# Designed miniproteins, single chains, continued (3): the designs that were tried, part 54

Each design is a single chain, and the fold is of that chain. pLDDT is the mean over its residues in the fold that is shown.

## One batch from the design tools (miniprotein)

Design m9976
Fold by ESMFold2-Fast:
Structure m9976 (fold): chain A 113 residues (1-113)
Amino acid sequence: LEEAREHLRKAEEAVKEGDVDKAKEHLRKAVAALTAADPDEDDPEVLRLAARRGIILGKIYMLEGDYERAVKWYRGAIEAAQRALELRPDDEEARRLLEEAKKLLKEAEEKLK
């Protein structure tokens, strides 16, 4: 899971720079690392990584002007973060990700009007 976390962090840095191609490359590597690790999908850590990936993908689609796909990925991030909180109610990181994804979802929905 550490390799997946490192690639997600690099993808998030690339998004902040507006470098969509670099962000997509790091997301691809994060997904490959997660698949290779073959983790329990009900692991709260795995669900937090899924929420982070959804937020990053949503931000990429926002940069590309694909607001419909951004909405779908933010909804996925919300679902993953909620599931993590169901399994671990005191997970501060999952709560933070849930709040961030909800805020980003509203921003993306406003663009669809």
Scores: mean pLDDT 83

Design m9977
Fold by ESMFold2-Fast:
Structure m9977 (fold): chain A 101 residues (1-101)
Amino acid sequence: MTQLSVLLGEAATRAERDEAAPDVLEALAEAVEHLGEAVAALRAGDRERAAEHLREAARHAREAGLDELAELLDELAEKVERGEISDAEALEALGAAPVAA
């Protein structure tokens, strides 16, 4: 099963190995940071904040040339915002545990 955080992590590892331009590495780092904030927001039940961070992660992924991953992140943000997906299902798609308890 391919999770969005795994795809982004693989892209970041590849960019470092392939000596990607600093702007690409910065965009990947920003995408990872916003994904982490989206996970935290989902765990807190803050869907609006989660959708915001997923859209920012998608924007930075697109800046890094990861158009397909950006599309998946934008689609996940729309589903979260519309309530079409549960917080737990969204966390599974991102490769995160739903709740620590």
Scores: mean pLDDT 77

Design m9978
Fold by ESMFold2-Fast:
Structure m9978 (fold): chain A 59 residues (1-59)
Amino acid sequence: SEAEHAASRAIKEARGRGLSDEETLRLGAQAAIEAGADPERAEEIARRVLARLRENEAQ
């Protein structure tokens, strides 16, 4: 979805800047809201996207 794509882009940018997980989640949720998601859904999307990225980086 557009909201998931927006959240993913914002989260990758925040992680690249070395921001905390909390700040990264906030920025991801904000991007999802701007892409048309409601606040509750945006928060869920940001958490799922961050979790997937962390899993991909873990060994």
Scores: mean pLDDT 82

Design m9979
Fold by ESMFold2-Fast:
Structure m9979 (fold): chain A 67 residues (1-67)
Amino acid sequence: KVKEYLEKMKEAIRKGDLEKALEYAKKASLASSDNPEVQQLVGDALGAARAGDVERALEYLEKALEL
């Protein structure tokens, strides 16, 4: 469930769709409420994407997918 939202967030970020990225970030965060490390990485990825650093955002999401 969390992995599905993280993958969709990655796709939204690659397409420059920050609205969809935020939607999936919220879903991933809610689905991982018992895993603060995943929640932090999702937040960091969203922050990087908003700053225009797509590469950094995707790196954070890859780390979250490994957890």
Scores: mean pLDDT 83

Design m9980
Fold by ESMFold2-Fast:
Structure m9980 (fold): chain A 77 residues (1-77)
Amino acid sequence: SEAEKLMKELEELAKKAKEAIRKGDLEKAREYLRKMQEILGKLAEMLGEDHPFVKKAVKIYEEVYKEFYKALEKEAA
């Protein structure tokens, strides 16, 4: 389904974002997070906030964002 394709794309973007964070490329990581946010919004509109796919997507996004923010704090120190 379209929702399954969006979910797979989100998971791929999460992997790319984590790789960018690991390499210290925070500008690239920010771009991947922006794309993840767009997909998350589309999933929420299609399926509703209570759908298991949307809940999973939110959790994936939050985990990547927390890792990104932690990396930003280390660069600011």
Scores: mean pLDDT 86

Design m9981
Fold by ESMFold2-Fast:
Structure m9981 (fold): chain A 99 residues (1-99)
Amino acid sequence: SKYLDEARALFAKTAGEIARLARDSPVAEEVRKLIQEAMRKIAEADSLEDVYKIFKEFANKLKELAEKVPDPELRERILSVIDKAQKEFDALYEKAKAE
């Protein structure tokens, strides 16, 4: 599916941005593990809805990890990337539902 492929690409891009931001933070290892788990689930996903659900779970766990980041500027940047990705996933999901 074109939308499934676009959703996978969007996740990979978002995960890469998050990994880069968190690289030198106390949560770097937890973020990396969370990304690896989500990537595995997305590779196994057969539908856009499954990818969207996996992204929602990933975003929620990542927001919880962001609260443990002591640098407020870095925390805000991580949250901004999540919010942007959420809007892009919402738009893609609505576009796909419109047939």
Scores: mean pLDDT 86

Design m9982
Fold by ESMFold2-Fast:
Structure m9982 (fold): chain A 66 residues (1-66)
Amino acid sequence: MEAEIGRIMAELRQLALAGRLDEEKRREAIERLTRLYVEAGVPEEEAREMAERIARYIESQARLER
């Protein structure tokens, strides 16, 4: 699970740094992260909030590196 989450985060970061992170790719990453957290026993509501927070953090970090 952690390896899969790390891969999704890395993909999201690469897209953000390249300026290729559109709303559709962002939404897909959030859905993938949400599913992984739910499979790990996190309630869906909390899992979605965690996924959205991760996406926002990665986007913020990529913008600051510019």
Scores: mean pLDDT 79

Design m9983
Fold by ESMFold2-Fast:
Structure m9983 (fold): chain A 58 residues (1-58)
Amino acid sequence: KKAEEAYRRALERMRELIAQGKTLDEVLKEAYRILKEAGVTDPEVLQRVAEEARRLAA
């Protein structure tokens, strides 16, 4: 449940940062920070976040 909440928060933060004109690198750093702080280190989740960030920034 905490992993799902962290993923949702990461996605919300990414959308907000992209709307503010932040770079993809800055967006990914913040998203990964949120996930790791919540204990989410699953490579599948990290990869999914990276793909979503690239999609949103494109």
Scores: mean pLDDT 79

Design m9984
Fold by ESMFold2-Fast:
Structure m9984 (fold): chain A 73 residues (1-73)
Amino acid sequence: MEEEVEEFIEKAKELVEKLKNGELSEEELLKEIEELSERATRLGGDPRLTDEQKEKIKKAADEVQQAIQEYLK
C-alpha cells in the first residue's frame, strides 16, 4: 500500500511539472487526469490507508487540480 501511495504522489508531481512546461497535449492531459483520478478513488476506498497517507494523497491531488486550473483557462 505505501508503495502505491508513493507511486501516486510521484505521478502527480510529474504531471504538475509537465503542465508547467507545456509539454502535454489536451488529449494526453485528459488521459493522465483520468488515470490519476481512478488511482485516487481506488486508494481513497482502501481501509488500510493511514490518515497521514490520505492527507498526502489529498495534497497531491489538490496540487494537480491547481495546476490544471491555471493552464486550462
Scores: mean pLDDT 75

Design m9985
Fold by ESMFold2-Fast:
Structure m9985 (fold): chain A 82 residues (1-82)
Amino acid sequence: MDEAIERLQRLVEELEKILEEAKKMGAPDSVIRTIESLLELARKALELARKSTDPETVQRALNMAEAALKTAKSLLEEIKKK
């Protein structure tokens, strides 16, 4: 359980870094809003995992946060390509 929470915390931290990098690069407002939504989704997943004792709920939270991070990384790479 603790390991899953630690992983979720790291996923949230990576999303925060991606958001800050996108802002520093002058990403379009639409992209910034999308990354903010993905970060909020990951934060909700972390909160859900912290409150749940159900392994299936924790695993779904992890999958959701990982998908959010993957999408955010893809958006950041598209911006970097100019």
Scores: mean pLDDT 83

Design m9986
Fold by ESMFold2-Fast:
Structure m9986 (fold): chain A 68 residues (1-68)
Amino acid sequence: DEIEKLKKELKELYNSPITLENIKKIAELLIKLAELKKGPVSLEEAREIAEKDIKEFEELLKNGIELK
């Protein structure tokens, strides 16, 4: 349930106004999610997973907007 809890927090942040504070919080949550998915990971691996997840999520949101 930890992964679901973090995903819920990410959704809430993505629905919030885009601020530097919120972007930083999103990055922190994505790193934490990466660690939970793979167990303890190196900083390099956590960073790569977080960056990839951010990009995938951004692309999904962009595509969703097109379907209005």
Scores: mean pLDDT 64

Design m9987
Fold by ESMFold2-Fast:
Structure m9987 (fold): chain A 53 residues (1-53)
Amino acid sequence: MELTVGETAIKFANAGYPLPEGTSFTDVKTPEELAARLVELGVITEEQAKALL
């Protein structure tokens, strides 16, 4: 993996898409899974997530 899940979360937060407070991602193992989770939560669109990965 080029980035860790944590590094990807920081990258998304810096782009204006922070993790929702109180959200747990214990089952997220890859940047792609983190991106998919944020899309499901409505934090970011699929297109925006793809552009940031």
Scores: mean pLDDT 73

Design m9988
Fold by ESMFold2-Fast:
Structure m9988 (fold): chain A 74 residues (1-74)
Amino acid sequence: EKEEKAEELEKEGERLVEEKKYREAAEKYAEAGSLYLQAGNYEKASEAFKKAAEAYRKAGDYAKGDILDYLAEE
């Protein structure tokens, strides 16, 4: 189930943020957002992409952060 997989990825991302592994966390959140989008859950996809954007910025990847914020705004 895509939504179940996305939820697991969000939880993994949260753990990675606690460990200060921001790039890895951002990748998990972005994957979760993509899965929510494929499942048609635009609200959860938006929230996951916002979390990915913040994590990419914390990792120093501002360009990817900006792109994901743009996607979250639909």
Scores: mean pLDDT 80

Design m9989
Fold by ESMFold2-Fast:
Structure m9989 (fold): chain A 70 residues (1-70)
Amino acid sequence: AEEHRQKGLEALQAGDYETAARHFQKAVELAGPDDWESLQNLAQSLGRLGDRERAREYLALASKAIRAES
């Protein structure tokens, strides 16, 4: 999970949104749906790629996960 989060952040900083989305997707798969940071970063990456529908879905999941942690 952490390896994929790190590689996702590196790709996001480089502007490689497709690679970032793949790594954050894998991080969510490994860490589970309460990993709000990976969900938020996945949503941002998908938004940059123009996949607004999926980006909104993951952003909603991230918001739910954040509230569960409070």
Scores: mean pLDDT 79

Design m9990
Fold by ESMFold2-Fast:
Formats: structure tokens, C-alpha cells, sequence
Structure m9990 (fold): chain A 87 residues (1-87)
């Protein structure tokens, strides 16, 4: 089961993924193949975060922690929409 430290680590990893994808989105020379690959990675990240959120809810995790995971889901979904707009 995810611990507080594990949840924070997952949030940090997802935030680093978003930063990396934003860097490629800001580069007009980024290939469609690279962006499609990041789209797949972002979708996998969303699916994983949603599973973690559902597990947290089932375990009565603090609402503040659930809200932090929801915020990262929202940021990841927004980044995915930006990727999809370019492919």
C-alpha cells in the first residue's frame, strides 16, 4: 500500500514528467513521434494516479493528500491535451 513518502515520490516523478513534456512542447522542432510517445506516458501516469487516488480514498487517507493527487492528475491531463493538440 502507498505510504505518505511513496505518494510524495509519485507526485514528484509526475511533476518532473510534466516539466519534461512542456520542454518538448516549447520546442517547435520536436517530432510528432516523440510527442506521441509522451502522450502515451502521460496517459499511463493519469491511469496510475487515478488508481492511487482510489486506493487512498478506500483507506480514508487525509483529504489534503487526496487533493494534492487530484491537482497532479489535473496538471497531467492539461499537459496531455496540449500534446494531443500537436499530434
Amino acid sequence: SPTMDSIQNIIDINQQLIVSVQRYLNDPNTSQTVLQGYGDSLQSAIDGLQQIRDDMRSRNAPQDLIDRVDDVIDQTQQTLQQVQSRV
Scores: mean pLDDT 87

Design m9991
Fold by ESMFold2-Fast:
Structure m9991 (fold): chain A 69 residues (1-69)
Amino acid sequence: SVRELLEEARRALEEGDLERARELLEKAIQMAKDNPEIVKSLEAALRSLEAGDVVAALSGIAEALKLLD
């Protein structure tokens, strides 16, 4: 599920595995493509990760998790 991918991406970021986090975020975006608000939040998280801002990426994942409820 999208939630499972996001929980795994959050764990990857907490462990410093940026490559795994990127791959998991890309998969989550593909699975969530029918929900534009979740996609926007995850695309923002991915952009933050590409810029090296892990804190902002974690914030974006947390926001996407809230939107899934």
Scores: mean pLDDT 85

Design m9992
Fold by ESMFold2-Fast:
Structure m9992 (fold): chain A 66 residues (1-66)
Amino acid sequence: SLLREAAVKYTAGSILAIAAELDNSKEDLLEAARLYEEAARLAEEAGDLEEAKELREKAEELRKKA
């Protein structure tokens, strides 16, 4: 269930990222980035290296916005 756990963390991170941009919350942007990194690690363990790379890039973009 690594892919399921990755999907849950990605969904939570995406919701937080949208909310953070709407309310200008740096704390929520950083938490969303952390969730994307956790999703990336789980995707990598499941063998989805391309998804893991994209999730890490999204996490980095969120940190730059924070």
Scores: mean pLDDT 80

Design m9993
Fold by ESMFold2-Fast:
Structure m9993 (fold): chain A 71 residues (1-71)
Amino acid sequence: DELKKRLEELEKRIDKLVEELQKNPNQEKLDYLNLAQAYLTKAKIALKKGDLEKAKEYLEKAEEYIEKAEE
């Protein structure tokens, strides 16, 4: 439940970053965004499989890259 809420929050942050970077592209931030999206996808798959440990790890990585892309 908390992991699902965290995933939804990170998805919203990614959507905002996608919109911002489409208007003002920055290659370094786009690279971080791509990594964040990849880890978020892995987290979704892990959650569907019931692998809570991997889901937590992937959500943590996604958040790290989102924060870097937001900077």
Scores: mean pLDDT 86

Design m9994
Fold by ESMFold2-Fast:
Structure m9994 (fold): chain A 62 residues (1-62)
Amino acid sequence: MDELLELIKKLEEKGYSPREITERIVKRAQELAKKRGRPVTPEDVVEAAKILLEEIEQKEKA
C-alpha cells in the first residue's frame, strides 16, 4: 500500500482532490479486474493509480 500512497500523493500535487483521485482509481481498477475475469485486487488499484498518473503526465507532456 505504500506504493499506492505515493501515487495518490503525486496526483494530489497535480491539483486533484483525494475524492476525485479515489473515484477515478476505483473506476479504472474495476475495469481492469473485469477484463481479467476476477474481483478487484490491491494490485489492480495500484495499476489503476499508475495509469491515471501516466494519463495526466501525457496531457502535461511531463
Scores: mean pLDDT 77

Design m9995
Fold by ESMFold2-Fast:
Structure m9995 (fold): chain A 67 residues (1-67)
Amino acid sequence: LREELEELIEELEELREKAKDDPELTKQIERVIEGLRKAIELDDVTRRVAIHEGRRFIEEVKEKLEE
């Protein structure tokens, strides 16, 4: 769970670099990264929800960047 969240954070950090020309998208990515980091410090239920939400958000960001 913690390792999966760390991997999602790393992927989002790379997507943030690709989204540099979109300040609104960059800000959204930064908020999600902060949320995932907070989830690591909480309980396993919160971590599982964060993993699911993080994966969904990553797919949305990838689709937006391919636009």
Scores: mean pLDDT 80

Design m9996
Fold by ESMFold2-Fast:
Structure m9996 (fold): chain A 106 residues (1-106)
Amino acid sequence: SLAEDIFQSSLLAPSKLASEFMTQQSILDLIKEKKYDEALRLANLAYKSLGEKSAIYLRLKGVVYEKMGKYEEAKEYYEKALSLNPTNERAKANLDAVLKKLEEKK
């Protein structure tokens, strides 16, 4: 798949930091292109490869679900990301925004 090809390419990067940066940018590019299924697949591959505790990829999964209009799923992943990194201001901002959208639907 496109996500698998991108992920394999990122593993050829000259450092782990470069690989992580390339993977994050590729996920954001897939979101921009509205390729949400491929964005989720790539985020899952990165999350599993870097261990179950990568808060960055959990937050990015939340962003994908939010762009799909799936606010309950987005909330779940932002909460998971924040539980692993409680000081992540971006995850807090994402969670606050999605909670407001859910409240306005009540």
Scores: mean pLDDT 80

Design m9997
Fold by ESMFold2-Fast:
Structure m9997 (fold): chain A 60 residues (1-60)
Amino acid sequence: SLQEKLETYKKIAEEFKKRVEELRKTADPSDPLAQREIRAVEKAYEFAKENIKKLEEILS
């Protein structure tokens, strides 16, 4: 169901948010691979938030 998908996306978004925070605390600023991972996870988090917003609009 769309409700189950919404709940799953909210959980995934929270996991992405925590991962970004952890990476920012531990990553070496001079490590390009670590910085690429941070950017990729941030982008995934933003996409998850947009999907959540769209699903909430559909379910409203």
Scores: mean pLDDT 84

Design m9998
Fold by ESMFold2-Fast:
Structure m9998 (fold): chain A 55 residues (1-55)
Amino acid sequence: MLASAEEVMASFPNPDPARLAEVEAALRALQAAMDAGDEEASKREERRLLTIASG
C-alpha cells in the first residue's frame, strides 16, 4: 500500500479515461474517510485504488 492518495495515482500504469474516472471516485471516497478518521474505510478505498491501477 502506498502512503498517500497522490502516490496511489502515481502507480497508475496506463492512464485510461474510464479508469481515471473510477480512480477519481475512489479518491473522493478515500478523502472523505480520511477526513472522518475512519481508518478501515480509508484502507479499503486505498486497496480499491491499487486494484484499479494494477488491473
Scores: mean pLDDT 70

Design m9999
Fold by ESMFold2-Fast:
Structure m9999 (fold): chain A 60 residues (1-60)
Amino acid sequence: AAERAELLGRVAVLIAKHGVVTEQEIADYLGISQATARALMDELVARGVVERVGDGYRLV
């Protein structure tokens, strides 16, 4: 629970600083698998926090 919340916060900060980020960039920056990055992005999209733009993600 706590670790997932921390990862979500780090992803949000990363997107805010870089504008658009890919699953691979998120995985690389956070030291997690691309599958884990995909799951985190699915959650943020479901919450309406981010949207898909081409092969990347940005803040709504």
Scores: mean pLDDT 79

Design m10000
Fold by ESMFold2-Fast:
Structure m10000 (fold): chain A 82 residues (1-82)
Amino acid sequence: AAQAYAIIGLILLLNLLSFLSFFKKKNATKVAILVGTWIISGLLLAFLSFAKVPFVKEIAIVVGIINLINIILFAIHLLSQA
């Protein structure tokens, strides 16, 4: 359904927007954007799973990899500021 593709597009857009947080100087703003993106992406993936969308497992894996990359980049950023 068109709604499922819209939700997938929104998840990808939110994850892309999380990279823009690295252009902000304040760590609190970066954390808020990243944590918000992770929570929203997780909730949207759970909704797609309950809606029994075809290939949701494959989509979840792709989104999981994108979120994992964001987490790793954020961890490197924090460690570099220690």
Scores: mean pLDDT 67

Design m10001
Fold by ESMFold2-Fast:
Structure m10001 (fold): chain A 82 residues (1-82)
Amino acid sequence: MIDAMKARDEAEVAQEQARREAGDLDPLIKKYEDIVKHLPKDDPRRIEALRNLAELYRQKGDVEKAEKYEKEATEIENRRKA
């Protein structure tokens, strides 16, 4: 869908704006959240994005979100083995 490509471009612009505003880990977090949202649920590239997201949240001290994303990445990995 053309709207999916447009949404991706708009997300890239939003990430640049967030990077300028926050000056912290939030721009990287938004980048990986955007990647996760744009990739299909079963796409293996989501595993890397989710693990990076978990590490970023861990660095921010948000252990609950870090564990959530780590579990999601592990579930995708396990589904690929099944």
Scores: mean pLDDT 70

Design m10002
Fold by ESMFold2-Fast:
Structure m10002 (fold): chain A 119 residues (1-119)
Amino acid sequence: SVVLTESGGGTVPEGGSVTLSLKVSGTDFANSSVSWYRQRPGEPLQAIASLDVSLGGVVVALDVAGRLSVSADLANQTAYLHLSNLRREDTATYYGAVSGGDPSDKTVYYGEGTQLTVV
């Protein structure tokens, strides 16, 4: 019943910026936590940010700190990840994930991923 739709990936020039979006349905988004992950070629999955939608608490990984921001639009049930001053090392598949919108459901739901290629 939870459906996640990711968008905003593509090919972007080095030094540019990108905004990825995660549209969430089938859960209480306002009481959810949103997490962002990426998987660089040949590397393990890395957690890069999280947002508690209800409390506004944000955590960002050190290697993207200062370049990454996360936000949520409650009216449209959409989470955003903005990454600026892009490096070739930011080339990865990015995944949004949502959890906690139903206190009886402990499942973390992952989006299908969106590819970012920095050239």
Scores: mean pLDDT 89

Design m10003
Fold by ESMFold2-Fast:
Structure m10003 (fold): chain A 94 residues (1-94)
Amino acid sequence: MINEIRREIEEALREAGYHVVGISSTYDVDGRLAFTVLAGREPTSLGAGSRVGMRPFKVKAEELVVTRGTGEDGTELLLLYGEAEAILEKIREL
């Protein structure tokens, strides 16, 4: 089940033009299965020397966390934390 969900997230990210940097799974304090997803994409804007750090939040899995940032090479970074359904819905909005 977890491997199937991970693959579905990877496929959805690829369709949105992102590559998967990492996916991990855990359980929150209420026993909900949560995923942390880090994805990267080639820079969409020229000359973005901006360093925006990823801002992790400690939230319950029922709350979707979305953080965007830029790597030193200009790579567009996306961090998602939450339940699989919420993550998949967010990726489909990209």
Scores: mean pLDDT 67

Design m10004
Fold by ESMFold2-Fast:
Structure m10004 (fold): chain A 65 residues (1-65)
Amino acid sequence: MLDIELAEGLIRIVASVLGVDVDIERRGEKLVVRLSGDDPEATEQAERLILKIGENLGVEVEVER
């Protein structure tokens, strides 16, 4: 599914730009995104943007910290 691959790519870009560590696991049609970092505000912003990416692309995204 092209949308899930696009979502994964965008999630990695967002994490890189915000300086947040990311681990992405694909479970069928769902992405499980694990976020970690030293800046709680950057991690929170990354979570919000990642959830928006999933919503806009119609991809199910679950965020874990």
Scores: mean pLDDT 82

Design m10005
Fold by ESMFold2-Fast:
Structure m10005 (fold): chain A 60 residues (1-60)
Amino acid sequence: IKEKIEELNKELDEKLKPLLEQIKEALKAGDYEKAREYVEQYRELLEKLGSEMVEELEKL
């Protein structure tokens, strides 16, 4: 299970990297509206993965 968590973390890292860069870019430009949308997507991914990890842990 810990190995599966580490694999999921790697997937998140790869997917979150582009979003983080988009968020930072938007924030630097002062485009808070765009940044909030990217932050919401980032949060969505984190919540989904986090929930799935917790579910996996509870199943075991």
Scores: mean pLDDT 74

Design m10006
Fold by ESMFold2-Fast:
Structure m10006 (fold): chain A 70 residues (1-70)
Amino acid sequence: GAPALTPEELAVLDLVAEGLSNEEIGKRLGISPGTVSRLVDRALEKTGLQSREDLATFARALREAEVTLP
């Protein structure tokens, strides 16, 4: 099953899937880029992924799965 991601981590991942930087994500969510970086780091640890690009691909796949499930 998917790792236990928090709503904040999922929100950051959705924007990472859109190709936004930590600075743009922080601006969009009203949080600091440092907080965004922390949430990305936690998501990487929980998923076992090591790159932002892999995380974006994973987030896009999760988004598609959520859209197709009732």
Scores: mean pLDDT 77

Design m10007
Fold by ESMFold2-Fast:
Structure m10007 (fold): chain A 69 residues (1-69)
Amino acid sequence: MEELEREIVRALGDMALALYINELKKEGVSPEKIEEFRKKATEAIDEAARRGNPQEAVDKIKEIYEEVK
């Protein structure tokens, strides 16, 4: 069950990451800032996956998005 929970967190995090990257592109954010967002968001997804908490991944990705835009 713990492994499945980690996979769910990663899948949800990856979906959120893709949606936020698309939004940053629409807002005209530079490729360098988008890459920084991707790196930070990926680290947040990895940490949330270790804890099995999908909401934590989503919340942290949103925080990083607000910081970058």
Scores: mean pLDDT 80

Design m10008
Fold by ESMFold2-Fast:
Structure m10008 (fold): chain A 66 residues (1-66)
Amino acid sequence: EAEELVKKGKEALAAGDYEKAAEYFEKAVEIDPKNVEAWANLGVAYFELGDEKKADEAFAKANAAA
């Protein structure tokens, strides 16, 4: 379920495991492409990993899904 993956991703973000967080949020948006929270948090995970382009793309998707 997308909501459970978002929860796991947020737990990974809190732990500083940005790679694991990105994996959970990527799976969440595959299941529910309209999940604004999942796209926004995916952007945060990518930004923390230093991938500014992927972060910007994820934030743009969050805005489009809202």
Scores: mean pLDDT 84

Design m10009
Fold by ESMFold2-Fast:
Structure m10009 (fold): chain A 91 residues (1-91)
Amino acid sequence: SLDEEIEKQLEKEVKELKEAIKNGELSEEEKEAAERIIEAVEKGLEELIKLLKEMAKEVLGKSEEEIEEDLKKLAEKAKEAGAEKLAEALE
């Protein structure tokens, strides 16, 4: 299923981020962001979505309304692609 593919992809991304941290490929800011993302993924999809919302506010200066619109669009795309768990977490 697409949900299983997303879980596998997140596991791969976490491994790659951990390797980038170990190899010193990241700036101090990128390392901090990567560590936050790793922790959120390990806690689960809902925590990852929560972190991405917080980062969108902090880094992009987006309003809560703009973030909600972006997430609704992502939820619609996730439903179209058959990622029901991701779509539920984004709503």
Scores: mean pLDDT 72

Design m10010
Fold by ESMFold2-Fast:
Structure m10010 (fold): chain A 63 residues (1-63)
Amino acid sequence: MEDEKEAEKLFEEGLELYKEGRYIEAAELFEKVLKEFPNSKYVEEAWENHIKSTLEAIKQFLE
């Protein structure tokens, strides 16, 4: 199974979106890693980055 490679792609795409300030889209990609690839080595970092992305998105809405 190529699940680990797919989890890596989603995680890396999430990181790039986070760097671009696209926090909602970043959070969605990290959430996909958590839901679709819960046994991948990226789960812990995806969880942490999902929380960070969600908080940054909330800050953007509140201004």
Scores: mean pLDDT 81

Design m10011
Fold by ESMFold2-Fast:
Structure m10011 (fold): chain A 62 residues (1-62)
Amino acid sequence: SVSGLAAAEAGAAGDAAAASAGGYQMHKTGPTREQKEAGLKAAEAGRAGDAAAASVYGRKAG
């Protein structure tokens, strides 16, 4: 359904962001404060996306 697709899309986006942050430190050249802050931001965005997906999935306005 349309609401199901929207919820899956939002959940997938949130999960991807959370997964990236869940790895927390992207160890390439060296950890930086900015990278850690970006990871925290991504984790927060991932949670927001998951909450939004739950809201959309439950609230299907005609």
Scores: mean pLDDT 57

Design m10012
Fold by ESMFold2-Fast:
Structure m10012 (fold): chain A 66 residues (1-66)
Amino acid sequence: MEAEKKAREILEEARKKIQTNASDPAAVQKIIREAREKLREAGLPDSLIRRAVGELTVFAAEALKA
């Protein structure tokens, strides 16, 4: 479905932005917040949005490590 494809694109874009901004925790938090809003606009259920945001948060924590 369109929502699944859109969600995949949103998450891929967010991960790339996190890698690019890994040295800036504030920018990373903003990227995660924007991804959450885009997933909501795409019509994903809250349970899937929470899971995706959780995964992005873990990914960001790993990217911020020295």
Scores: mean pLDDT 79

